# Ledger of designs, part 12: designed miniproteins, single chains, continued (4)

Each design is a single chain, and the fold is of that chain. pLDDT is the mean over its residues in the fold that is shown.

## One batch from the design tools (miniprotein)

Design m12411
Fold by ESMFold2-Fast:
Structure m12411 (fold): chain A 93 residues (1-93)
Amino acid sequence: SELERLKREQDRQFEQDVKRLEEELQSLYEQTTNPLQLQVLDQLRQLLQEARRNRDEGLLVALEQLLDSLKNAKTDEEIQRLLKALSSMRNRS
């Protein structure tokens, strides 16, 4: 059926986006020893698992933006702000 085929294509795209983000997170884990960056990466990984379980496309987009912000963060203060934002997302309802 056409609807079943479209749903499978959407599911495949979502899984590909999740896998890409998992691979980027793993690469950053291997490249850094900064404790604050490692905490942000741990929170991102946990939220990514939640996004995958719940098929939450909005959360996935938010995590991609937060990861990009982490890659561009140059100070501990910037990293701490990201950690605070991630903690707030995890405690949402």
Scores: mean pLDDT 81

Design m12412
Fold by ESMFold2-Fast:
Structure m12412 (fold): chain A 60 residues (1-60)
Amino acid sequence: SLKEEALKNAKETLQELVDNKTPLEIAEEKAKHILDVVEKYLPELVEEVKKLVEEMLKKI
């Protein structure tokens, strides 16, 4: 489904930020962009993606 693909893509993008040791400030900016896109096209996923962002940014 489109929701499963969107969650997979968000998770993969956030994982790349962790794996590449992206500076926290830049990672937060990129995460905000992901959330803005999700809010615009798939608002029902916003809370799941927010939790994913919080978990991934803690690893940076």
Scores: mean pLDDT 81

Design m12413
Fold by ESMFold2-Fast:
Structure m12413 (fold): chain A 72 residues (1-72)
Amino acid sequence: MTLSAEEGAALAAGLRAALPAQLAALAAENPEVAAIVARRAPGLIAALEAADAAAARALLEALRREVEAALA
């Protein structure tokens, strides 16, 4: 999987726009999950803006594992 600069920028913009409302909703229900997402989101947005597909994938995988561990 490779990210074009256009795809990365569009995904980053979408995340940046949606993230505050999503984090507020998560914090009300699962503050630990909200904290994990808040910690990982800046790095993921930066990787997407850089069109670094490998970094974006690694950060998404780390986010998934941390959320799964917090919910286990």
Scores: mean pLDDT 80

Design m12414
Fold by ESMFold2-Fast:
Structure m12414 (fold): chain A 66 residues (1-66)
Amino acid sequence: KKKILLVVASDKEKAEKIAKELKEKYGFDDYIVAPGLSREEALELAEEIEKKTGAEVRVVDVDHLL
C-alpha cells in the first residue's frame, strides 16, 4: 500500500516546502505538488491516481492548512 501526498497551493515554493515537511513527518512514500488547482480539481486528480496506480492519495490544501 503506497501513500502519496497531493499538495495544492497558490504558491509553488510554499507547496513544495510543505509537501517535503509532511512527507517526512507522516511517512508518505511520494508527493505531488499541483499549484493552482482547486480543492475539487485536486480531489478528482487524487481519484485518477488511485485508480491508475492503486496508491492511497491524501489531498492537502496549504492555503487552508497554514
Scores: mean pLDDT 77

Design m12415
Fold by ESMFold2-Fast:
Structure m12415 (fold): chain A 90 residues (1-90)
Amino acid sequence: MMSEEQKRKLRELLEELKRLARERAPPERIAEVAEKILEVATEEELRLLAEGVIGLARAWEAEDDEARREALRESILVVVETALRVLEEL
């Protein structure tokens, strides 16, 4: 069972990821916050979602096409929203 302190910290990190993606922050910053989630999260589902965000952020950094970069940003937002829902069910 996840502690209330861990759940609060994870929510803060996920909300920060959502903010960074909305504000089109550098993908390295998005990956950094997702890596912090991996340090705190013990639940397999949350860890897989954080790994997904890291992969999408790395793909976005390598992408030159604006439409594909926008699709990667939208994908990050979907993964973060999914992670927030998973966290609320824990």
Scores: mean pLDDT 85

Design m12416
Fold by ESMFold2-Fast:
Parts: sequence; C-alpha cells; structure tokens
Structure m12416 (fold): chain A 106 residues (1-106)
Amino acid sequence: SAELRAALLTVARGLVDVIRALAARTGDPELEALAARMEELLRQMEASTDPAEFLALAREFLGVAEEILALVDERFADDPEVQALRESLRGGLAALRQLVAALEAS
C-alpha cells in the first residue's frame, strides 16, 4: 500500500530526528552509531521499489529503534531531558509497530 508506505516513512523520519536528539543530548557513542544505522536504513527504505525489501528494511529499522529505547532506559533513566525524548521515542515506536503490522497484513 502506497499510503501505508508513506505513513511508515513519515514515522521513520520522525524517529530519526528523536534519535539524533537523544545521541546529541547524551554524547553516547553507541547511540550515535545506532542513529547512523537508522539514517542508512531510512535511506534504503526511501530508495526501495520492492515491497518485500521495504518490509524487511522496516522490520530492521524497528529492531534498531527498540535497541535504542532499551539502551536509553538502561543508561539515562534519571535524566529529565532524556525522559521527554524517551516518551517521543516510545510513541513513535508504538506507531511504527502498528504500521509494520498493517503492512505485513496487506
């Protein structure tokens, strides 16, 4: 579905912005590396013309985003500025999970 693809890309772009802000706020080199990986996955998703490849990339993107949330929860649980970005990340992840599930069902 072109509409599901467009919605998923919109959510993915928003998540990359949140992850960049988290990496910048924390200075954590592992979060910086994961942010770079998410940016590369987003570029591959935007360039993909194959629905099966797009879904595989979207699943990998979701996995990296979940890994970032786990690291933030482990390392930065007591930082109030990180807490606001973490809530944005949780919201974006919930939306991304729903869109990936909808794309798998189509």
Scores: mean pLDDT 87

Design m12417
Fold by ESMFold2-Fast:
Structure m12417 (fold): chain A 77 residues (1-77)
Amino acid sequence: MLEKIKNAKTPIEAFNAAIEELNKLDKVDPQLASEALAYLGVKKGSVVEINGKLIEVTVDPAEKFDKEKAIELIKKQ
């Protein structure tokens, strides 16, 4: 399931794969989703729609693109 994120060659591919995986979840933790998206290069203050819910990216990690960290945060849901 999360293999699409791991196999992504570009930030946009990783982002799209992460949104697909988050949309498959019955419940999304907005803090964990926010952190995962930040590690995929989503700017702090951006708003992303997941399962009809608007989630604001509230974190600004040191690494802006880290697929493995994003995968860990999605798995913690």
Scores: mean pLDDT 75

Design m12418
Fold by ESMFold2-Fast:
Structure m12418 (fold): chain A 75 residues (1-75)
Amino acid sequence: SPEFERLVEEFERLMRQFSDTMQAHAGSLSPEQARELSDRLTDLGARGEQAVRNRDLEALREVVEELRRLVEEAS
């Protein structure tokens, strides 16, 4: 569906954006903050990939919403 395709594109964009933000701030984060954010990114990436594989619109939307918040918090 068009909605599912848009969410996949947004998921991929947000994953890249968060990864780039982490890279840009690597020297400014404490080891604890860096580990926590890395763990959250890994979890969201796995959940998003699973939602895409299962074509689970609800799960993908939830992951995208969590990624948006995470990107906003890190910016």
Scores: mean pLDDT 83

Design m12419
Fold by ESMFold2-Fast:
Structure m12419 (fold): chain A 62 residues (1-62)
Amino acid sequence: SSQIEELERELRKVDELIRRYEELRRKDPSLAPVVDLALAVLNTVRRRLLAKLEELKKLEES
């Protein structure tokens, strides 16, 4: 469905942002407090997208 495709696109964007922030944290540990806050927000968004995607995929299989 178009909703599944949209959620998968948003998930890819969030995953890319998480990867970039993790790399930044590794290269400059002094930024950890700010990066960790950003990662916490992004991981919350990721979890919500994954839960919604799983629910929609189960509905599509019915």
Scores: mean pLDDT 86

Design m12420
Fold by ESMFold2-Fast:
Order: C-alpha cells, then sequence, then structure tokens
Structure m12420 (fold): chain A 78 residues (1-78)
C-alpha cells in the first residue's frame, strides 16, 4: 500500500526535478505530465478509488507538477 505511494512520489519528485531543468515549455509540460501519470498509477496501485482517497502527499506532488507546467505556459504567453 504505502510502498506504491512512496514509489509514485519518488517518480513525481524526479519529474519535478527534470521540469526545473527544462529549458523549453515542451520539456516542462512533458515532465509534469509524466509526474501526473506516475502519481495516478501509484494511487491505483494503492487501491484508491477517487480523488477524495488520495493522500495529501500525492496531491501536493501533483499540484507542484501542474504548477510547473502552468508557469512554463505563462512564460510562452508573455
Amino acid sequence: GAAATAAALAELRAALEAGRAARTIEEAIGAALRAIGAGIQGAIDNGLKGPDDLPADVLAALREAVEAALEAMRREAA
């Protein structure tokens, strides 16, 4: 249970670090999407059924990945 969530969070952290190193909007979005996918898979592997059942740590990691992608998009729009 917890091991699957921990693994997903580790993948999310790795993707966020890749996003921080991203030099283009495409790289940042790609990193964020991979992080989101890893987080969702970890939640499924842990037997969670919906967003209300997601651990706070998983939600925080997903939010950080999404915020990184949004920041990259805002930079392109400027």
Scores: mean pLDDT 64

Design m12421
Fold by ESMFold2-Fast:
Structure m12421 (fold): chain A 55 residues (1-55)
Amino acid sequence: SHMEILREVVLGLLRAALETSKWLIEKHKDNPEMKAAFEEGARITEEAIRELEEE
């Protein structure tokens, strides 16, 4: 259905965003403020993925 396709697309985008956030955390590990911001972003993204995966 349309909703199933939309869910898969959103999950794919969120997973890509999580991977990008993890890369940015490592890249900016010497900047505490940026690291904390990316870690918070990754946490929120992980929660969103979990919510969408729950049936």
Scores: mean pLDDT 84

Design m12422
Fold by ESMFold2-Fast:
Structure m12422 (fold): chain A 65 residues (1-65)
Amino acid sequence: SEEYLLKGLEALGAGDLEKAYEYFLKAYREDPEFTERLLEGLARDDPAVSEDARRILERVKKEAS
């Protein structure tokens, strides 16, 4: 889960939203509470990635439901 979170963050920072989504989906399936809190935090606190983090979280929650 830690590895998927790190790779997701790297992809998000690089603007590779599909790769970020793939890694965050894997992280969410292993630890949904931690992954959701991390992405919510980025959406609130980091203006560089806030919109992308919010969109990824929405897509991950929809797919994992």
Scores: mean pLDDT 84

Design m12423
Fold by ESMFold2-Fast:
Structure m12423 (fold): chain A 79 residues (1-79)
Amino acid sequence: MEADIEAYLARLPAQLAEALARTRTEAERELLAMTARALREAVEILRRYRDDPELMEERIRELEARLRAETAPLLEALA
């Protein structure tokens, strides 16, 4: 599982760079960048708190709440 996560992380930067190059609006690029960062943070939480599932779930919920708060104005601008 851990090795598979590292393989996913290795492939993500190239795919994200291509997606960013294809976006035209600044809001779209910012939203994509925030999503990419949240995904990397989620993987780090899973790695760090693997032995403590309760704390891991708490940290993921905190990340989710923060991502919603940070992306809300961008999503509103795109709607």
Scores: mean pLDDT 70

Design m12425
Fold by ESMFold2-Fast:
Structure m12425 (fold): chain A 65 residues (1-65)
Amino acid sequence: MEIVKEIALREARELLERHLSPEEAERALQKADEAGNKAAAEDPTNSQKVADAIKKVALEAVEKA
C-alpha cells in the first residue's frame, strides 16, 4: 500500500505543479494525501481505492483551475 500511495502522490504532485502555483499545488497535494488516508482507513486492504482517491482530488483541482 505505501508504495502505491507514494506513486499516486508523486504523479499528483507533477500534475498539480504543471497547472497550479506552488502554493495551490501544495494545498491540493495535502488534500489528496488526506483523501488517500481516509480511503485507507475505510478499506485498509484496497490500495487501488487509495490511489484512485488521490488521483480524483488532483484532477478536480486541475479542472477547477
Scores: mean pLDDT 79

Design m12426
Fold by ESMFold2-Fast:
Structure m12426 (fold): chain A 120 residues (1-120)
Amino acid sequence: MAERVEAAARELADRILELPGVLYVKVFATEDRLIVRVIAEAKSDEEAEKLRDQIVNTALEALRDLVAGVTRVDVKKIEEGYYEITVELALRQPLPELADTRLVAEKYTEKGKEILEKLK
């Protein structure tokens, strides 16, 4: 049920937003996966990798009944001190009503709103 996935994605976004350094969170749903995309502030690649692990663990805990597991994890440095972290998770039950990728949750910190405007 897409509505259940969307509600869980919103709750996940709120939980990820509480993690140190997270500026904004987007969660996309497709027929067979959820895509979590985070922009975060980190002082080093090692700090960004630790945040990636925290995001993965948070997603697997929050979505336990909905996801089969992690299919992709990526960490990209976008600017000095700023990283894009992407986590893709396979859905246990496909959502055939989602023909295309849908943005199901989008959350910002106050600092994240200001930085997002500057990054375009």
Scores: mean pLDDT 80

Design m12427
Fold by ESMFold2-Fast:
Structure m12427 (fold): chain A 83 residues (1-83)
Amino acid sequence: MEELKKKLEELKEKAIEAIKNKDEQTALKYISEMTKLGLEDPELAKPYLLEVGKAAEDNPLLRAYVARALKEIGLDEEAAAVM
């Protein structure tokens, strides 16, 4: 649990930094990695993905990708809120 939380925090920080730098390709890679970890514990991953979605509010492509990630891990209501 603690290691999963640490990995999610690191990936979240890297994804947000990539979003700030307009590096969509790198942001997508980190969001994909967060999605893989989120499949193991969706509720634990939820706040990290939501924070990435907030950082991507000005980028429709990245917002859609975060929404898809949330839906893929079973968080359909949260996915709708990000879209």
Scores: mean pLDDT 84

Design m12428
Fold by ESMFold2-Fast:
Order: sequence, then structure tokens, then C-alpha cells
Structure m12428 (fold): chain A 83 residues (1-83)
Amino acid sequence: SKLEEYLKSLPEEKKPVFLERQIAVLEMVRAILEAARDFIEKMDLPEEVKERQLAEIDRGIAETDAQIEKYRKQLEEVKKKLE
């Protein structure tokens, strides 16, 4: 992705701040998705519609969690190189 290409182009010294900011943004996205999940759970919707909406949110949470883990691992490796 363009974001991954940009990350690779950064000097090692600048990667930690960038990765920490990306993780912070993804943590906020995750919180919004969890709030949306709770909101949908409380809605008076047909079961089929509710199940579909919750499945979409759960996919979004899983993808966000995977991206957070990926960036946390990259941050740890960059920190090891700077030590």
C-alpha cells in the first residue's frame, strides 16, 4: 500500500513516531467500531439485518486488530535497531 511504501521510505529514527501515531489512530478506529457494535446490538432491527451489520463490524474490528499487531511488531523491531 502507499502507506507501507511511505513507512519504508522513512529514516529509521522517524519510524517510531510515525508507527506510534498510526497505532493511536487505529486504537481510536477500534474504539469507534466497538461503540458502533454496541449501538447496533441495542437497535430494534430485523435479526437478519442486525446479524449482517454486526458481522461487518466484527470484520472491521478483526482487520483493525491485525493492523495494530502488525504495526506494534514493526515498532518493536525498529526500536531494537535504534538500541
Scores: mean pLDDT 87

Design m12429
Fold by ESMFold2-Fast:
Structure m12429 (fold): chain A 104 residues (1-104)
Amino acid sequence: KVKELVEQGKKLFEQKKYKEAIELYKEALALDPLNEEAAKNLGEAIEKDESLKKEQAEGYLREGKLAFMKQDFEKAIEYYKKALELDPDNEEAKKNLEAAEATL
């Protein structure tokens, strides 16, 4: 079971499905806390998931800025909120959301 979870997690990782890979590696570690491969792969998957989320958040932040420039403040608010769902600590997205909300 543990070996199958690790192998399935690796396949998801190769498909860039990092969040799903993380869940399988966590399940493997819950069954075998000393599994070094699952622990290492979990760490790598978390790093990749965080990087992907920050990249996606940056994309939403750019879309929000474009909407704001077009004076579509409601659309800008939607994009900034999406950016913050993926990267809650993004200071620029927080400030831009506040500015967009202040226009309504």
Scores: mean pLDDT 87

Design m12430
Fold by ESMFold2-Fast:
Structure m12430 (fold): chain A 64 residues (1-64)
Amino acid sequence: GAGQAAGAALRAAGEGRASAAEVIAALEAYLAEHPDSEVARLLLARVRAGGDAAAVELGRELYG
């Protein structure tokens, strides 16, 4: 589902295999189905603010 896609995009970004744009698209798709998700909103805001560097750092923090 959209949650698995968002998690996979973040993990891939942490591994240097996905861009901030791909992570943003996956999180936006998740938020379209789950608009009340505070966690997804915070993750999206962080990636939007920090770009590729933030996506890499966040992916490593969450998935190793």
Scores: mean pLDDT 86

Design m12431
Fold by ESMFold2-Fast:
Structure m12431 (fold): chain A 84 residues (1-84)
Amino acid sequence: MSKEELKKKAEEYLKKGREALENGDYQTAIDYFEKAAVYAIRSGDYKTAAEAFELLAQALEKAGYPQEWIDLAKRMAEYYKKKA
């Protein structure tokens, strides 16, 4: 995929993740935010990557995942915010 296609996929998955999160479908939201983060990183869109990890942390917390997973997602968000 081109860099532009990767960036577009990141934005599409981020949108789908937000929709799933608002609907209370936390597992689907987690999957979409993980995909959004991966495509954003691959495209060099660190701002979108940071946003995806922030939303991933929120979805993990709502889904009842262990604190270590939530903290890791938050640290990844902070890392990409500084890189953006």
Scores: mean pLDDT 89

Design m12432
Fold by ESMFold2-Fast:
Structure m12432 (fold): chain A 60 residues (1-60)
Amino acid sequence: SRLLRALEDFTAKTPDELSFKKGDLLELLGVVDEYHLHVRNLATGEEGLVPRYYLEEVPE
């Protein structure tokens, strides 16, 4: 219930943002605002801000 899947590739535009690839699994660490989540990429262990609309929740 705290896992997200990337729907599309995303390239970070600022140092605070995290890049990811379509199909990556991300752990939700927190909600920053209406459009941004704080996540960890489970494949790389990297953390950062990501746009919410690029992600879907993974069902349990």
Scores: mean pLDDT 82

Design m12433
Fold by ESMFold2-Fast:
Structure m12433 (fold): chain A 74 residues (1-74)
Amino acid sequence: AAYAAALAAVRAAMLPEVTIEFPDGSKAKLTVSADGEISVEKLENVTDEQLKSIEKAVRNGAEDLAARRVAAAA
């Protein structure tokens, strides 16, 4: 799944909260702060591996978006 693209879209849309549901029924909540910080919260039966995957996708999406913004400004 392209979580980085989905998380970048959420950040661009300035949505305060998004719930991600996995096919196995696990759920995680993403919260975007006013300064653009993204946090991940376990809701239902989220494994450490799934949480790490979400966190990695969040970091990649945030870093890619920030890098593109800097490149566009140059």
Scores: mean pLDDT 59

Design m12434
Fold by ESMFold2-Fast:
Structure m12434 (fold): chain A 114 residues (1-114)
Amino acid sequence: DAAEILRKEMERARELSKTMSAKELLEKAEELAENAETIEDLARAVAYVSAALEKHVEAGELPSKEELERAIEVLDKVIKKAEELNAEPLKKAASGLKSRVEALLRVQEAEENS
């Protein structure tokens, strides 16, 4: 069950986020998205992107434009592969996270243009 795998990987990523930086989480998500062939690897990539984003929120900061653009690229790869694997819960989760990242990117771009 893709939903249960995603839930478990989200919990794991929260624990890892206590010792890993947002940058390290995003770098590992990029590696997973590029090389992933399983629902478990794709779920882990989504979980790492989510954990990286939450670390910035907990620190009271916005991620950089570069980090947000990299996160969108990871999520696009996950969405495509999840669709190929018919993993609908994972595709929905990645799409939802992508929408949130795109909203943050718009905030960053508005700040840079003012």
Scores: mean pLDDT 86

Design m12435
Fold by ESMFold2-Fast:
Structure m12435 (fold): chain A 96 residues (1-96)
Amino acid sequence: MLLEKAEEEEKKGEEYLAQGDLLKAGEHYASAGQLYLWAGKPEKSIEMFQKAADLFSQAGDKLGEAVSLLLLSRGYEAAGKPELAEKARKKALELL
């Protein structure tokens, strides 16, 4: 079930973050965000993609940050926030 898998991925992100593994934490938060989005929970999806983008940024992974920002843009579109979606998309493209 998508929601249970999203919650499991969010928990893994928290566990890796507690260990200081920013890259793995970012990967699991991005996975959680995508699963929350597919489960029809765009606000939770936005939260997860923001965490992923911030963690990849802290780790110096520009590609991970850009991908997370593109996913964040999709989350904002699903939440009915097109101006925030466009800002996230533009920021992602500037990193590439």
Scores: mean pLDDT 90

Design m12436
Fold by ESMFold2-Fast:
Structure m12436 (fold): chain A 74 residues (1-74)
Amino acid sequence: SLDEKIAKLNKLLEEAQKATTPDEKRRIMEEALVLLGADPEVARATAEWLVAQGFDPAKILKTIIKHLEDKKAA
């Protein structure tokens, strides 16, 4: 369900806020993308690229979670 997906993403957000290494950040982002329905190979490549570009997984996850919560409220 959407509620279960949001709950799992919030758990990944907590992990992302504590993540300090590029590998931890990439793994968290990959797991989030797979949870959102991305193909595992696409999720891995996308997560690697986002971390390499200096994107913060915690900020990305906050944005995604807010969008899903807004969609649930509509």
Scores: mean pLDDT 84

Design m12437
Fold by ESMFold2-Fast:
Structure m12437 (fold): chain A 64 residues (1-64)
Amino acid sequence: MKEFIEKEIEIAKKEARNEKQKKKIEEAEKAFEEGNLEEAMKIILELLVEIGIEKIKEGVERSL
């Protein structure tokens, strides 16, 4: 579990596109460091969904 969350945090850091997303990554890292793996996972999953939606939105904007 820990290794999975750490890997997802790294992916989120690489994929982050704005300051709001970067702040969420910091919150997830803090939760992970405090041993709150459930909270860290929740934050990271929410962030990855937001990044995915942003990528879809960019694709639509380019198609218009």
Scores: mean pLDDT 74

Design m12438
Fold by ESMFold2-Fast:
Structure m12438 (fold): chain A 89 residues (1-89)
Amino acid sequence: MLAERLRELAEKTPNPEAAEHLLEAAKYVEKAEEAEKKGDYEKAAEYYEKAIEELQKALELAEGQTALDTAALLTGVAAKLAALKSKLA
């Protein structure tokens, strides 16, 4: 569902550059979730880190409600990455 939420936010985002970064983040989240399902936690962590980079770029361009929603989703991805890094330690 996290990737779906990123795609929905991209559709509602008035800044096309911010929307593109949100879509790229959604793609990386999907790849991370697929890697997790395969037990490849190192690969999943790598993809979540790339999703965070894209979300940070979207947040730099976003304003108002879009910025708040982007920050919330960034927090969600960061929490997933932290949980994975805990499993890898």
Scores: mean pLDDT 85

Design m12439
Fold by ESMFold2-Fast:
Structure m12439 (fold): chain A 83 residues (1-83)
Amino acid sequence: MSEKEFEAEVLLALADMYLAIGKRLESQGKYDEAIETYKKAIELYQKALELAREAGNDRLVEQATRGIEEAKEHLKKLEEKKK
């Protein structure tokens, strides 16, 4: 494992934790907190994606991409509820 692969895995794990926290906040009706949490998850997934691409690790690229897609879907639904 390269240093970039390890960093990508750590950032991916952190992003997954923020995604899970966002889902919990959303289920509790804490939409503003959930929105901010999903935005943080997206930022962490994007950093993980860049490092995964530089490391040439297709598995981590796929996982980060799926995380971004899922977090963005949740974010879009919550932003629509605030209008």
Scores: mean pLDDT 86

Design m12440
Fold by ESMFold2-Fast:
Structure m12440 (fold): chain A 57 residues (1-57)
Amino acid sequence: GELEAFAEELRRKAEEYRRKARALRSKATSKEQLLEAEILEGVAALLEGMAAYLLSL
């Protein structure tokens, strides 16, 4: 359904943000870069939480 398609989109974006966070963390040479990676990881977790909630309806 439409909600399932939206949940899949959120999961795809979450995985993209996780990949970006991993790449940034592996190359990080500053505190700001590490904080950016942490923010991306947090956003990915929120997107997965939203997807799980939608699929529970």
Scores: mean pLDDT 86

Design m12441
Fold by ESMFold2-Fast:
Structure m12441 (fold): chain A 88 residues (1-88)
Amino acid sequence: SLEAEVVAALALMTLAVGINIARQKGDEELAKQLEEYRDKFAEAVRSGNLEEAVKILKEAAEVARKHGYDDLAKTLENIAKKLEELSK
């Protein structure tokens, strides 16, 4: 659906912003992990595997939270929930 495509685009933008913020703060470990999650998310979306895409976003949110990026984690969790609702 167009709505699922828009939500997926929002997820990719949120991950890109998260990568940039982590890098600017000198958290290269988080930046690299978020880049890996971004690439996995993009592949899951391209293959039509929305269930895997949701799982990847939830894992990215957990990693962000462990690094102290609580607002980023919450945003990624909210996007994951919206995408999960649209996959039904």
Scores: mean pLDDT 89

Design m12442
Fold by ESMFold2-Fast:
Structure m12442 (fold): chain A 112 residues (1-112)
Amino acid sequence: SAKLAELRALIDELMDVIRTLLEELARVASPADQERLLERLAELERLHAEALASTDPKEMVKLAERMVELTLETVDEFISRLSEEQQRRLEELKERFEERAREILERLREVA
């Protein structure tokens, strides 16, 4: 359906924004934290695939919300282990992510 196609496009857009933030985090992470980030990215990729496979708009929204929550939990976990300068940079990127994710989630809820 046109509605499901629009929801999938929004979820793909959300995943692109998530990947961009996690790639920036990976650039400043230690090797051990990079391995942990790859594990979190794999979990996010699984949630993304589950959302795209769904035919229930309400389930798709809940999965997208879970993707945002897991991304923010990941950023918060790793930010605390960075230098003060890196923390400031990542806090700014986190704020931009939160604003963009909020916009995408709002559109997802409107379409669903």
Scores: mean pLDDT 88

Design m12443
Fold by ESMFold2-Fast:
Structure m12443 (fold): chain A 92 residues (1-92)
Amino acid sequence: SRALVDELAEYLAGVAREGARLRVRVEGGTVFVEVSGLSPLQAIGLALALIGFDLDGIPIEVRLEGGTVRARISGLSEEEARELAERLAAAS
């Protein structure tokens, strides 16, 4: 849902505002997000939150590597993917 995508964007922007670094890439309806600068515990917390968004209906694949979380967000329209990426880039 659009509202769920907006909630995801706000959540990730909040993570960036607290000092994490976001790198974002778009391929059609898929957004790739790399979040770094996290402690290992913060990275686990973020990964669990992203799994929550996946369970709520946004397809998200999550990979955890120490203080870095990588997420592949799919199933978006090209417009939704672009808007999500622009919002995350603005927060970085």
Scores: mean pLDDT 84

Design m12444
Fold by ESMFold2-Fast:
Structure m12444 (fold): chain A 73 residues (1-73)
Amino acid sequence: AVLAGEASLEHLRAYAANIERVYGVKITIEERDGVITIRIEDPKLNESWEFEARSYAEALATLGEYELELAEK
């Protein structure tokens, strides 16, 4: 859930894995020095998108916004 500040790496990974399964995209999550980098690759469209977040809550929120774009595309 993208509501309380109880977002964790587990929540982020679980959400990413579900998006991969549902939409057939590939999601890579990296963490370096407190910065979380998420890359989404759509092999059907030959497109990739990347964003950075400074917290799991921010990463989860941004990924959720991006899921809406994937559902539309």
Scores: mean pLDDT 74

Design m12445
Fold by ESMFold2-Fast:
Structure m12445 (fold): chain A 76 residues (1-76)
Amino acid sequence: SMAEEVAREAAEAAPSPEAAQAILAAGGGVRLMAKKDLERAREKAEEMTRQLAEGFGEEVGRLARRVAEAVLAEVE
């Protein structure tokens, strides 16, 4: 899927294995939430993107946002 491809590219672009794992976990979390409540999934995507930017830096936050947006677009 497009979301899986975006997640793979984001993980490959991540500055560390820890950042890559965090990005993939964030994408998975958004996907699980979107199956139950799309509005909560959007809020979770914003929260996780902010947390990853704070923990790993703005570039990782941008990668996480890209994955979250791809997941949300796929489940809409």
Scores: mean pLDDT 82

